# Designs tried in a protein design run: designed miniproteins, single chains, continued (3). Part 110

Each design is a single chain, and the fold is of that chain. pLDDT is the mean over its residues in the fold that is shown.

## One batch from the design tools (miniprotein)

Design m11821
Fold by ESMFold2-Fast:
Structure m11821 (fold): chain A 89 residues (1-89)
Amino acid sequence: DEAKKKIEELFEKARELLDQAQALVDSGDASVDDLRKLAEQANEVAKEALNIANTNPSTREQVTLVSAAGVFAAGATANLLIHERRKER
């Protein structure tokens, strides 16, 4: 099940992006550009998951989970970006 493997890979990628965002914040070294890049990558994960759903309806349940994870990762990194931007001064 090639579509299922791709969905699982996208889920792991979304998780790794969240971990990277958290690590940057924890280091106190997070830049606006770094957080923006992570948000963009999380958004691409969500887009790819939706594209797989459109071509492989049997993966719909898993795609919903990965899309939610990707959107959550993008939202979380965007919130971190806003927080760091306001925290600068």
Scores: mean pLDDT 65

Design m11822
Fold by ESMFold2-Fast:
Structure m11822 (fold): chain A 75 residues (1-75)
Amino acid sequence: SSEIENLKMAVVVALGPHGAQLAAALMALDLSPETVRALERAMAARPERNQELLAALARQKTDAERLATLRRLTA
């Protein structure tokens, strides 16, 4: 959806050259709208951990694993 693509693009812009690989991986991920919303909450809750969070999500294989990780971080 356009909302998911806009969020991914905003992350790419925010990460800049140092996050190019993480940004590319995030753009390639098939994220559900629920996972996108959970990511927004997790990033807002602990902005200092955004790079670590994105790296962890890029290493996970399924949307369900990503959603579970994000929900634990925002509980």
Scores: mean pLDDT 68

Design m11823
Fold by ESMFold2-Fast:
Structure m11823 (fold): chain A 100 residues (1-100)
Amino acid sequence: KRGEELFKKYFLPIAKGDKDFVEKEVEEARKIPDPLEAVRRLMEILSVAVFAYNVIPSDEVKEIIDLIAKAAREVAEKIPNPQERELFLKRIDAIVGLAK
């Protein structure tokens, strides 16, 4: 399952505050030519980061959330369709808002 794969790949590095690993994964996502595919991948990583923060709150995980959210918003701004761009920007903000 995609969700199980993402959790296994990202949860533990994010929970441990491995910024170098996350920065590398964010840069790989940014290289995806289709902005829709790129933003979806960043939102997948962001969702795992928010889950990790809610389980184990730390300043390091909060910084990782902010790093991924910034990259996701920058990629979303490149989406050619204005309605899709606005929708994805709102979705990114909604995911970030789930961090308690």
Scores: mean pLDDT 86

Design m11824
Fold by ESMFold2-Fast:
Structure m11824 (fold): chain A 97 residues (1-97)
Amino acid sequence: KPITPEEAVKIIGEAVDLINRARVDLAEGRLTPEEIEQRIAEMEKLIEKLRQVLSDPELVAKVAELLGMTPEAVRALLQDIIDGLEETIARLREKLA
C-alpha cells in the first residue's frame, strides 16, 4: 500500500512511542517471552514502513514540508529512528537468551 505523508508522520510518532515504551518495559523486567516476541514483530514492521518512506524522495519531501524540516533532516530523523528500533530489538532479543 502507498504511504501518504500524513501516514508517514503517524508512523514516525508510533515508532518513537514504541521505542520509549519498550525501554521502560525492559527496565521494569516484567515482559514475558511472548510479549518480547510481539514487541520485536511490531518494531520489525515499523522498520519496513520507515525504510519504505526513506526510499521515496517525493514522500520524504512532503513529510519535510509537514514537519517544517529539510528533506535531509527528515532522512537523518528516519535513520535515527530505524537505528533506535534495531538497538531496542537487540536488547529485547538478549532477554530471550
Scores: mean pLDDT 87

Design m11825
Fold by ESMFold2-Fast:
Structure m11825 (fold): chain A 137 residues (1-137)
Amino acid sequence: EKIEKAREEALKYLDKVIEEIKTGDFNKVKLSDILKFVYYLKYVLANGTDEQKLEFLKEVIEKFKKAIEESTDPKVRRALAVLLHAILLLLEPYIKDNEEAQKLVKETREWILKLDPRVEVYARSLARYLKLLLGED
């Protein structure tokens, strides 16, 4: 798939997932929408240029940060923070050779942990579950 189309699809599914989480009814969160978002996100990060990877990561992170900051429900804020942190954990192998992307991910993870340190435990569990569903070790 072309990088630009993969980016558009990833942002589309990200917007759906954020809207689903913002309802506060987590039974409305579709696992298939999360998996599609992660699939296209990983595609961009595996196949894009360093500039495309960094720009796309900035967009994804800013959409999550905005959603977290705009949400007044503590459970919604935590769910968004957990999902963001889990995704950043999943992306570590794809950004290993991109120093700017690594710095952005590190700074974002530090921001999340200052928000709620309990996010770490939930995010690691979610990342493991998503790896299992994607057939990854």
Scores: mean pLDDT 85

Design m11826
Fold by ESMFold2-Fast:
Structure m11826 (fold): chain A 85 residues (1-85)
Amino acid sequence: LPGTVYTETIPNTAKTPEELAEQMIEALEAGSKKVGENPSMVSVSVTPDEITISYVPSKDGDLEKAKRVLRQIAGRINLATAKPP
Protein backbone atom coordinates (compact mmCIF):
# COMPACT_ATOMS: atom_id res chain seq x y z
CA LEU A 1 0.00 0.00 0.00
CA PRO A 2 1.38 3.47 -0.83
CA GLY A 3 2.10 5.47 2.31
CA THR A 4 2.48 9.21 2.75
CA VAL A 5 5.99 10.25 1.73
CA TYR A 6 7.81 12.74 3.95
CA THR A 7 11.04 14.52 3.06
CA GLU A 8 13.89 16.09 5.03
CA THR A 9 16.44 18.26 3.19
CA ILE A 10 19.95 19.00 4.45
CA PRO A 11 22.85 20.97 2.90
CA ASN A 12 25.47 18.88 1.06
CA THR A 13 28.41 19.87 3.30
CA ALA A 14 29.63 16.41 4.45
CA LYS A 15 33.31 15.66 3.70
CA THR A 16 33.16 11.91 4.45
CA PRO A 17 30.57 9.12 4.08
CA GLU A 18 30.50 8.85 7.90
CA GLU A 19 29.71 12.57 8.29
CA LEU A 20 27.03 12.30 5.60
CA ALA A 21 25.46 9.30 7.38
CA GLU A 22 25.36 11.23 10.69
CA GLN A 23 23.70 14.26 9.05
CA MET A 24 21.10 12.11 7.26
CA ILE A 25 20.37 10.05 10.39
CA GLU A 26 19.92 13.23 12.48
CA ALA A 27 17.45 14.62 9.92
CA LEU A 28 15.54 11.31 9.76
CA GLU A 29 15.36 11.03 13.58
CA ALA A 30 14.05 14.62 13.84
CA GLY A 31 11.47 13.95 11.11
CA SER A 32 10.33 10.65 12.67
CA LYS A 33 9.93 12.37 16.06
CA LYS A 34 7.75 15.10 14.51
CA VAL A 35 5.54 12.53 12.75
CA GLY A 36 5.43 10.14 15.74
CA GLU A 37 6.07 6.99 13.67
CA ASN A 38 9.24 5.17 12.59
CA PRO A 39 10.21 5.06 8.87
CA SER A 40 9.45 1.85 6.94
CA MET A 41 11.04 2.93 3.65
CA VAL A 42 13.94 5.32 3.04
CA SER A 43 15.50 6.75 -0.13
CA VAL A 44 18.02 9.53 -0.78
CA SER A 45 18.47 12.06 -3.60
CA VAL A 46 21.80 13.92 -3.87
CA THR A 47 22.59 17.18 -5.65
CA PRO A 48 25.71 19.38 -5.33
CA ASP A 49 23.78 21.80 -3.07
CA GLU A 50 21.48 19.56 -1.02
CA ILE A 51 20.57 16.04 0.06
CA THR A 52 16.91 15.01 0.24
CA ILE A 53 15.86 12.07 2.42
CA SER A 54 12.44 10.59 1.58
CA TYR A 55 10.71 8.20 3.97
CA VAL A 56 7.36 6.54 4.68
CA PRO A 57 6.30 6.52 8.36
CA SER A 58 4.56 3.31 9.49
CA LYS A 59 3.59 1.37 12.63
CA ASP A 60 5.78 -1.41 11.18
CA GLY A 61 8.64 1.06 10.69
CA ASP A 62 12.03 0.47 12.30
CA LEU A 63 14.28 3.46 12.97
CA GLU A 64 17.39 1.27 13.50
CA LYS A 65 16.85 -0.44 10.12
CA ALA A 66 16.36 2.96 8.47
CA LYS A 67 19.62 4.22 10.04
CA ARG A 68 21.42 1.14 8.68
CA VAL A 69 20.03 1.84 5.19
CA LEU A 70 21.21 5.48 5.40
CA ARG A 71 24.73 4.37 6.45
CA GLN A 72 24.79 1.97 3.48
CA ILE A 73 23.60 4.71 1.09
CA ALA A 74 26.20 7.18 2.46
CA GLY A 75 28.95 4.60 1.81
CA ARG A 76 27.84 4.29 -1.84
CA ILE A 77 27.69 8.05 -2.53
CA ASN A 78 30.87 9.42 -4.08
CA LEU A 79 31.04 12.81 -2.36
CA ALA A 80 33.75 13.96 -4.82
CA THR A 81 31.22 13.72 -7.70
CA ALA A 82 28.42 15.34 -5.63
CA LYS A 83 30.41 18.50 -4.78
CA PRO A 84 29.78 21.73 -6.72
CA PRO A 85 32.22 22.33 -9.61
Scores: mean pLDDT 75

Design m11827
Fold by ESMFold2-Fast:
Structure m11827 (fold): chain A 73 residues (1-73)
Amino acid sequence: LEKKIAEYEAQLKSKDPRVRAKAAAQLAALYKELGDEKKALEYEILAGVLEIEAAVKKDEELLKAIEEGQKFK
């Protein structure tokens, strides 16, 4: 269990926001199993924020492509 926590903590430093979001969600689940409700909640919130951030970036890229296409192409 501790080994998995260390592995997911390392994944939180990933450059891929989707990997970071998944790592935070996994850490939340693991801390819940350990009975650390405070850390579980903190990682659950972090996972949600990172997932929204990843989604917003995707939507921004899509909107930018549409605007550029209509404006100059």
Scores: mean pLDDT 74

Design m11828
Fold by ESMFold2-Fast:
Structure m11828 (fold): chain A 65 residues (1-65)
Amino acid sequence: MSLLTDEQIEAMAQNARVHGMTEEEIYKAARAAVNAASDRLGEVSEEEKEENAELVYRKVMELLK
């Protein structure tokens, strides 16, 4: 399952839309959010962080279409 909730992903998409974020900026935001979530949850591998960042990025991009 994603380290971020659907609500958090929707909030990120809304923020990206309001601020006109680029795809690269959205990916950076996704990575930052996943890192913050992993710091709270603990026991998350680097591979899982990378996979979750890509998943969040893809979901945000789908919401922006």
Scores: mean pLDDT 77

Design m11829
Fold by ESMFold2-Fast:
Parts: structure tokens; C-alpha cells; sequence
Structure m11829 (fold): chain A 75 residues (1-75)
């Protein structure tokens, strides 16, 4: 079943935590956690030999999440 679905769930949770963050320090910690999560999933996809199409979908989602966080940081 889709590793992409699990990944979306984790990213949605991180985005919710980021929106609920009250301090700059909390926002920074969530940003770092998001980057580490992205790196972890890249490694996991290589180990599990996931289809290239799924890898591209996850990289696209990573870009969208990063852009959304950057917008929230600018607000």
C-alpha cells in the first residue's frame, strides 16, 4: 500500500504542528524536523526499491511542503 499515503500523513501532521507553533523557536524545530523527515524518506525509498514515479511524487510533495512553510514564515 502506498508509501506516499503514509508520507502525506506525516507531512500533514508536521504542517499542522507548524501552524499551531506559537514561537519562532518552535517553528524552527518543526522546519528542521521536516527536513530530516524528507531525508529519511529518501533513504527509505532507496532501501525499499520503490518505483521511480513514486519517488518523483514524494519529491514534488517535499517541494510543496517547503514552499508552504516558507510562506507561513514570511507571514
Amino acid sequence: MSMLEEYKKVMDELMEQFKNAKTEKEKLLIYITTQLTMAGFDFDMDVKKVDEKVKEEMKSLNKEVTEEINKLLES
Scores: mean pLDDT 74

Design m11830
Fold by ESMFold2-Fast:
Parts: sequence; structure tokens; C-alpha cells
Structure m11830 (fold): chain A 100 residues (1-100)
Amino acid sequence: SEELELNKLFFEGLFGSVDPNKDGVISVEEAREFLKSLVPDMSDEEIEEIIKKADKNKDGKLDFKEFLELLKLLAEKLESQGIEIAKKIKKMIDEILEKS
């Protein structure tokens, strides 16, 4: 549980860094800028596909759970490109999503 709590705190910190008004949601524009800063080598088309898949209700906003799903989709993309650390990040996110 300690490892899960630390992993959750890390991702909550990342979410908080892009949610300046602390309302528990970020806009797709904020998510796009975050992804561009995190993966500058990724195309705008790839970023947009990830955002659209994470925005499950198509409301143009991502809550914390949808943000984790966005990061999971990003990690899957990076793993497919040979970035091994992405596999560990995906596992951390899966543990948080399974345990709420």
C-alpha cells in the first residue's frame, strides 16, 4: 500500500501541475500542452489521438482518472517505440486505476 500511495501522490502531483484552479479537471488544451512538454518528439496527430481516447465523455475536460488513462495511452505508445521505462509507468498507473 505504501508503494501504491507514493505512486498515487506522484501522479496527483503531475495532475495538480496542469490543474491550476484545483477544480479536479483539466481542459484538453492543458492536457495537450502538458503532453507537448513531456514528449516534444511526438507528432500533434499522435497527441490528439491520445487525448481523444482519454476524454471518454467527449466534454473537453479530463478528471484525474481520465488523466491517468491519458498517461497510460502515452506509455503504451512509448513502449511500442522501444522505451522500456514506459512499461513500468504503465504498471504503476494500472495499480492506481484498479484500486481507485
Scores: mean pLDDT 79

Design m11831
Fold by ESMFold2-Fast:
Structure m11831 (fold): chain A 100 residues (1-100)
Amino acid sequence: MISTKDAKKAIDEIVKLLREALPTLPPEKQGVVRRLIWAIDTGTISREELRKLVLEALQLLGEEGFKKVKDIINKYTGIDTSDLSLEEVAELITDLIYGR
């Protein structure tokens, strides 16, 4: 079982990556990323809404950003993410956030 501390470290690094990507996105797309960061910080949205926001944010990060997210998860959790799809990584991140 992944420790709460390791899950938190993975999520904190993903949030850092999202914050660094935020100014590179069009204004209409920045709202999705800001809402995801808010949702992670407050824990106030449903699992299904969170999963949707994570998936949309991963798509906005592009191929290089998605690779960095997979590398972060592998580093802190030991999960092999190399062959995971966008949807599978979004589900995994949602599990890490909801398990906090």
Scores: mean pLDDT 81

Design m11832
Fold by ESMFold2-Fast:
Structure m11832 (fold): chain A 90 residues (1-90)
Amino acid sequence: AAAARARREEAARLIVKGKNALDEGDYEKAAEYFAKAAELARDVSAGLTAAALDNLAKALEKLGKLEEAERARAEARELAAAAGIGPADV
């Protein structure tokens, strides 16, 4: 559906913006972009959601939110495993 495609495209853009914010040292803004990307992708792309959550974990680690970072990374791994997404499954 066009709505699902639009959400995937916006989530991908937010991941790019989040990575740019990480490179600039703006960890709060990076976390916001990645969290929004994960919410947009949640019901339309497991791979994009997992990517957003993994990047969110990196931003949270930089903010000292270690427990939140561990939870985000664990959720990303569970989503990738449940969806059959792995290095060998391309």
Scores: mean pLDDT 81

Design m11833
Fold by ESMFold2-Fast:
Structure m11833 (fold): chain A 89 residues (1-89)
Amino acid sequence: MARQAEYERAKKLFEEKKEEIEPLIDEMVTAARNLDGEKLNETVKKLAEILGVSPEIAVEVALDYLKEKDPQKAKILEFGLARFPLKVK
């Protein structure tokens, strides 16, 4: 409920700042593909800051976006996140 309200706000802000966010998501996928856990965490933190949400919600928004745009990139990001758990904070 509170989490869903945060997700909806993040999704709207994502659409408004799409041009700024799309390159960051591409960096995130590239870091996951290269098994660069530090860069992956860094890009997730940047996305969370832009969206004003927790890293967990930022990841959910990014994955949902990629599942619609490029399912292969979504799988790469999911694999990277499973391999390198987010450092929350």
Scores: mean pLDDT 78

Design m11834
Fold by ESMFold2-Fast:
Structure m11834 (fold): chain A 85 residues (1-85)
Amino acid sequence: LEELLARLRELCDRIIALDPSLAPLLERILELVEEAAKSKDPFEIEELEGLVDIILAVIRLITDNPEILKLIDELRELCDEIFAL
């Protein structure tokens, strides 16, 4: 889990380096994923996963940068891996 969270932070930092305006949305994703990782309630985890999905969808609507979109796809896969734990 700690390794997956570290990789998530690294991906977020890479996206922020390309577009700093996305930092608040990516920080919110990190917060939600870390909260889900601490939770033992499947219903809470499902709700937090849904919120992450909404934020990722918003990022995809506001950016047309193909490099950022590729990193967002990697971030989505990593979030799904963490939520499946």
Scores: mean pLDDT 82

Design m11835
Fold by ESMFold2-Fast:
Structure m11835 (fold): chain A 70 residues (1-70)
Amino acid sequence: AEENLERARQLGAEGKSPAEVYRAAADYFKEMGLPEQAAAAYRMASVYAKKEGNEDLAEQFRKEAEELEK
């Protein structure tokens, strides 16, 4: 319940895009030393950035994910 409420708030109520939510999650996983989860989150951020019409941001997130897959 709490996780669903926080997720819903981040996805819409504050004007945050799904791309921003996944980017924040990716940054957090990266800081925790979880590169596989961080890469997955950056790839999701890239997908949503493309859906939102931000091609440059999507490309940036794709490159971040590739860096973490080294």
Scores: mean pLDDT 72

Design m11836
Fold by ESMFold2-Fast:
Structure m11836 (fold): chain A 109 residues (1-109)
Amino acid sequence: MERIKEEKLELIEELIEAGLLGAAEKLKKELEEELEPEEQEELEKRYREWLEEAERRAEEERRRLEEIARTDPARARELQRERIARRIGRVLRALGDVIQAELDARREA
């Protein structure tokens, strides 16, 4: 089902943003088994773009936190914890969406 593929793609993106690269790569590989070769190539290109963008954002965020830490290390730690919690929350929501889509597909089959 198209919806399951879309939800899995969103989960991969959230896993990358959360720094869970191993989980993201595993899910990408599992999704590739369900795709045609040309779709696999497009996913691979999109996945590389997501990794590159996430790395740029992570570097920018690290520099920003490092700057804050020079003046207020406690504030930097709080922001880092909030960021991690928010990203975990997004991963859990995306995972829930995938599970729901798979359950809906089984009920309609």
Scores: mean pLDDT 81

Design m11837
Fold by ESMFold2-Fast:
Structure m11837 (fold): chain A 89 residues (1-89)
Amino acid sequence: MVEETRELAEALIKKGREIIEEAETTDLPEDEKIRKLAEGKALIIQGEGLLKALDMVLNKEGTQEELQELSVKIITEPEKILKEAEEKI
């Protein structure tokens, strides 16, 4: 389970970076580029947040409040980025 969470987080970061690179290096329509950049950023935020939460739990670092704030950020920040992108297209 711990290893599955780490693998998921790393996969999200890798996929997010690949999507951003494709959007930046390919001559895409503006609407498609906005969507792909938002999707890539959202995935990276989710993956990095999951890795940080996992490290905090495994190393017994951080407070319960800090973990809760991080959990909210992992959910709300990607949703905000995706919604803002949809409003621009």
Scores: mean pLDDT 79

Design m11838
Fold by ESMFold2-Fast:
Structure m11838 (fold): chain A 54 residues (1-54)
Amino acid sequence: SRDDLIEKYTQDVLDGKLSGMSAYNYVTSGLVRGDKKVIDAVDELLKKDAEKNL
């Protein structure tokens, strides 16, 4: 289902399996556009990156 795909791609992003263009396509794709799980996953990754650069 759509929800199963969203969960799979969200987990792949969090696990670092999707990067560069693949991660970009996931975030911008019509299937997940505006989905809170995608937004929350991106926010989590940005927070982790900020903590590493402090």
Scores: mean pLDDT 61

Design m11839
Fold by ESMFold2-Fast:
Structure m11839 (fold): chain A 71 residues (1-71)
Amino acid sequence: MKLSPEEIERLVKRMLEELERFAKEHPDDVITLRLLGHSAVLHLRRLGAPDELIAEFEKKVDEIIEKAESK
């Protein structure tokens, strides 16, 4: 199913907020954080998000994971 660009942007923002919250509440559970990030990417691909937006999202997810691992 194809979402509007505005709906995809709101979904991306929500997913990033959920990943950051998980990283704060479960700083030692990097494996689950990585799995959640991967699942979010697959979900965005299924919704027809542009590859450029998915690449930016993956970069931000990697930054959240790296920050969690550096604690």
Scores: mean pLDDT 79

Design m11840
Fold by ESMFold2-Fast:
Structure m11840 (fold): chain A 77 residues (1-77)
Amino acid sequence: SPEMEAAVELGKRLAGLLYAKMKAQGLRSGSATVTVDGVTIEIDVDMDKGATITVTVGDETVVIKLSTEELEALLEK
């Protein structure tokens, strides 16, 4: 759905931001959760393994994994 696609793109941007802040502060792991109007985005970042992004829109759940290399690429765009 367009709503799920938009939530996934938001989740990727939030994962990139969390990774950037963790890298700047020397943190090895971190998480963030955003819940707005029936959309939940859960982000877990590990500096050695990458990010896991879980997006729930209504009854639909999508899990996306980004490598550390993919997270670095997000910082350059």
Scores: mean pLDDT 83

Design m11841
Fold by ESMFold2-Fast:
Structure m11841 (fold): chain A 56 residues (1-56)
Amino acid sequence: GKELSPKDHQGAIAGGRAYLDALEEGKSQEEAAQIGADEARRNGASQPIVDGIRRS
């Protein structure tokens, strides 16, 4: 596979953190995945990274 770009890497970290925080707050896995995907996008992640988080 491709190595992640710096923006993809930063977005993936931000999205992953938001996903875990949402789960700790008692949100469903589907809601947490959507929150993580939205945060990854805001941090400049490409669409494949955003889609990967959203489908987790």
Scores: mean pLDDT 77

Design m11842
Fold by ESMFold2-Fast:
Structure m11842 (fold): chain A 87 residues (1-87)
Amino acid sequence: AEVKVVITGLTEEEAEELAEELRAGGYEAEVVRGEETRVVVTGLTREQAENLAAELAARGYTAEVIEDGKVVKKYEPLTEEEGTFAV
């Protein structure tokens, strides 16, 4: 099944920088502009999508893992007193 990651909560500048970073890392990333700016990463395995989404959430982004057009997992920033981390 085809899996993708959608990253939200970005400014247009942040989305363009993130998409460029992800493409440089070998991912197929696209900036989607609309009422909100988002980055969509496609062509992933579920394991790759979950790992990427978790990494981006650790960096302060909201990322959703989508498989076959369905949201299967949502990763939100894990925020504590001074930083974002898993507890």
Scores: mean pLDDT 76

Design m11843
Fold by ESMFold2-Fast:
Structure m11843 (fold): chain A 56 residues (1-56)
Amino acid sequence: GAMAGQRAATELAEREATRALLLGRISPEQASAVGKAAETATSEEQARALVEAALR
């Protein structure tokens, strides 16, 4: 369902942002922005696109 998709999308984005932060690839502010944007995602694919766009 939409709720399950949004939850999975948010978790995926937070996990990827946290990993990038731990590897020193992004700032804590960028990680927070990615997580916030992912909360509006309705699918895992959209969450991935948002993370990739933010991490460019």
Scores: mean pLDDT 68

Design m11844
Fold by ESMFold2-Fast:
Structure m11844 (fold): chain A 81 residues (1-81)
Amino acid sequence: SLVQQRILRIIEVIAEELGLSVEETRRALNVDLESEDAAQILAVNLENIFKIEISADEIENLDMDVLVQKVREGVKAALEK
């Protein structure tokens, strides 16, 4: 699905910033791509781990370039502390 592709792209961005594999990053974020709740679980875990304020709706519907930039900047900010 388009939502699964978007979530996978976000996980790829986070994996790049963390220097981990995509699969290791997916497991660390507790995201099952086949789950209907994947976007919500990703949103909650991005806020809990990296303090990125993001909703499931934004993960599903926000422009991908804007979404990727928001996630990338948020992960970098969290790692600099």
Scores: mean pLDDT 86

Design m11845
Fold by ESMFold2-Fast:
Structure m11845 (fold): chain A 67 residues (1-67)
Amino acid sequence: MEELVKKGEELYRRGDYRGAMRYYREAAKQAKTKGEKAEALGRAYHAALLAGDRETARELGEEIGNL
């Protein structure tokens, strides 16, 4: 999980928001606590919005709401 978050942060800093979103989503799948999952999903949601991917952002928002 930690390495996936770090890779997501690297891509985010480079402006690859779609790449960052993918890694944050994978980190959320591997999260062991609801808090860790919420944090990773929140980062993925923000990255999806910056990538202009409204469909994925909506899905991520729904997943966060179900935690």
Scores: mean pLDDT 84

Design m11846
Fold by ESMFold2-Fast:
Structure m11846 (fold): chain A 62 residues (1-62)
Amino acid sequence: MEEYREIAAQLADPDEAVRAEAAARLMKARDSGEANIALAEATEGWDDAQKQELNRLFAAAE
C-alpha cells in the first residue's frame, strides 16, 4: 500500500518524466486493489483538468 501511495503521489510531480514513470507503474498494477485504492486517495479532490492530465499519462503508458 505505502509503495503505491508514493507512486501515486508522483503523478503530481512537476517533472514530466517522473509523472510518466508513475503512470506506467500504476498501469502495470491496475489489477491490484491496493494500487487502485492508492490512486483514488491520491487523486481525491482533483478537478477535471487534473483528471484529464492523468488520463493522458495513462494513455501514453500503454
Scores: mean pLDDT 77

Design m11847
Fold by ESMFold2-Fast:
Structure m11847 (fold): chain A 107 residues (1-107)
Amino acid sequence: LSSLAYAVAFEAIRAAKEGDYDRVNEALDTLAELIDHPDPEVQIAAAEGIAYLAKHLKDLPQVVPALARAIVRGMRSPNPEVRELAKYARDILATNPQGAAALAAAE
């Protein structure tokens, strides 16, 4: 099940390289849903996927709002490991002024 979160993250990178930003946004929404999964291992893998996508996609304005929403969802998780990964992703996205604005809007 944790392998699903990684597969979704890798698919998002492939879609971004192809200019298919709708698929990237769908993948980010899927990872955000997996943050609420009952299995903590799946939750952590989803947060790792979101952090990975923040590193690679932070400068793509087409996906920044969905990325910000996924990060904010992770920061609100009852799982402290998920919150730490989400805060790491937040700090990465916040290096882009558009990302900082999207994070503020998603709160």
Scores: mean pLDDT 86

Design m11848
Fold by ESMFold2-Fast:
Structure m11848 (fold): chain A 71 residues (1-71)
Amino acid sequence: SALEEEVERRMEEIERLLREAKENAGTEKGQQLLEEAERIALEVLQLLSLAKDEALMSRFQQRVQELMREL
């Protein structure tokens, strides 16, 4: 679906930002990258909440939590 494709695009962006944040750990740039990733994740959660797609929301939350653990 278009929603699933949008979530996947946003997830790829979050993964990229978190990877760059890890490379810049302990710097102002790293903090800004983490904040940007969090902002995108919150936007996706809002979209999924409005769409009431509980399964996609659960999968998205699990993937984000897994990525955050790798920081």
Scores: mean pLDDT 85

Design m11849
Fold by ESMFold2-Fast:
Structure m11849 (fold): chain A 66 residues (1-66)
Amino acid sequence: MDMAKEMAQQLIERLEELRRQGKLSEEDAEELIKQAQKIESASPEDIPALVQQLGEQLRQALLRQQ
């Protein structure tokens, strides 16, 4: 998955933007960014599980803020 690192970096940037917009708490944004960083260095086999976990945590964090 040659684009995995680029996708992970884009996810991190988006999470940081959501924090800047006030849609994510400082704590939640930091936790989710940490998860996205794991995708950047993960093996292809681990990526689907990490993406699923990140998506679920992001959904819950967004619902808690609003």
Scores: mean pLDDT 77

Design m11850
Fold by ESMFold2-Fast:
Structure m11850 (fold): chain A 65 residues (1-65)
Amino acid sequence: SSLEEQRRRREELEREIDEGMRLIEAAVRGVARANELGGDEETALELAREELEREEERRRREEEE
């Protein structure tokens, strides 16, 4: 295999890992916010979903720009 092929696969995996980490961080921020507000499990899920939607919208805008 070529060094270029190995480099591409590594970069693709690193990108996927980075994206996964950002989504986890967004969800964690939502849950943390719900805890600060004294919210219940439903509130935590809702705020986590909002943070995930914001992160997805940010990526979409970056792709457009």
Scores: mean pLDDT 77

Design m11851
Fold by ESMFold2-Fast:
Structure m11851 (fold): chain A 90 residues (1-90)
Amino acid sequence: SKEEKIKKVADLFLEAIELAEETLSEEKLKEFLELMSKLEELITDLINGKPVDMEEFDKIIEQLKELVKDNPELVELLNEMEKLIKEIVE
């Protein structure tokens, strides 16, 4: 269901932040959290049934993946989150 997918996205979002705090340098963590904050705004709009700017979403996800490219576990979490969000908006 859409509700189950939204909950899974929220769980993945929190897991990604926790893993980032454990694995990223202070500089990368700051950039990661700034990008995740922007992503949270889009996820909040999605939960509230508002339209999501998918061009902005794609840019944020690509910036996040580039930032954490040396951390395959973080990349995997971002890939799963991206897939679920795209399934929710379609």
Scores: mean pLDDT 86

Design m11852
Fold by ESMFold2-Fast:
Structure m11852 (fold): chain A 100 residues (1-100)
Amino acid sequence: SKELEDLVKQLQQLLDQADKIISDAKNEGFYSKKQIEQLKNIANQIVGLMQQAIPLLDPELAKQLEKAQEKFKNAKTVEELEEAYSDAYKTVLAAQEKLE
């Protein structure tokens, strides 16, 4: 559906933004306070888009997206946040493959 395609595209754009921040932090060897705040803000947007996408997905992808969403909600450390982003990337790529 076009609605799902638009949501997946928005998720990919936010994940690409987060990946650049994570890459910059890894090149510098640390996360700044601003980078952590940006990653948390992007995560909140991703959680909202995931909630909209879940009802539009097949049951297996919906379950994977729900797990990724829960990881973002439960992330207390930057390391847990990195894991949530990694899982979200894998799930969104799987969703994209079914739409292309």
Scores: mean pLDDT 86

Design m11853
Fold by ESMFold2-Fast:
Structure m11853 (fold): chain A 76 residues (1-76)
Amino acid sequence: SIIDKIQQSIKKDPNNFQSFDLLSQVLKSKGDNKKSFDFDVQSGVIKIDMSVHKKSVSPDSIKQNKILQKDIDKVK
């Protein structure tokens, strides 16, 4: 499933804040507003932490995020 692909992405790069946003989007589309909100907040926290510490998401993670977003957009 798309959720499994997103969770695999998070497991490979826990600092990939966009993966948490993608997971939030999928959960919201399924009506799980509580988990959607929790992952959206987590995405924001990681994004701020990475900005403060001048960290970047890996290029492979960025590429995977674009593929996953396109898949989400097709199933919504």
Scores: mean pLDDT 79

Design m11854
Fold by ESMFold2-Fast:
Structure m11854 (fold): chain A 87 residues (1-87)
Amino acid sequence: MLGSGMGSLWGSAFTSQALREHYKLKVTDEQIVDSLAYVARNMLSMTYEDAREIATEAIEKARKWLEEGRSADEIIDDAVKESLELS
């Protein structure tokens, strides 16, 4: 959160997508995006629209990585690393 607001949002979106696929949770893209956008608006003072766009892009990228056969653990690790790099 502190010092890595944008990275934290991106990492959370990637992790949410990886967890949904790993545990086979029946949660829609819209529900994840809305939840992340709500948190980002309150935590990062971002507009809801900006947070929603970032979360949507991160979810789509994570889905592509899972389709390529990457494990949920690898996606989570990479999302954490990207979050730190955006600090």
Scores: mean pLDDT 66

Design m11855
Fold by ESMFold2-Fast:
Structure m11855 (fold): chain A 54 residues (1-54)
Amino acid sequence: SPAEQQIAALKEQRDKEIARMEAEGKPPLEITKVQMRTLGEISEILVAARQKEL
């Protein structure tokens, strides 16, 4: 579904951002914030998709 494709793209973006942050020496808390933000974005996509998947 379009939602699955968008979620896959967000996960790839997250992984790239985390790799960049690790290279920059960002603390673990900042990396955790990125992970939590991506989970929130995925949740929004799932909510928007529910009316078409029900």
Scores: mean pLDDT 80

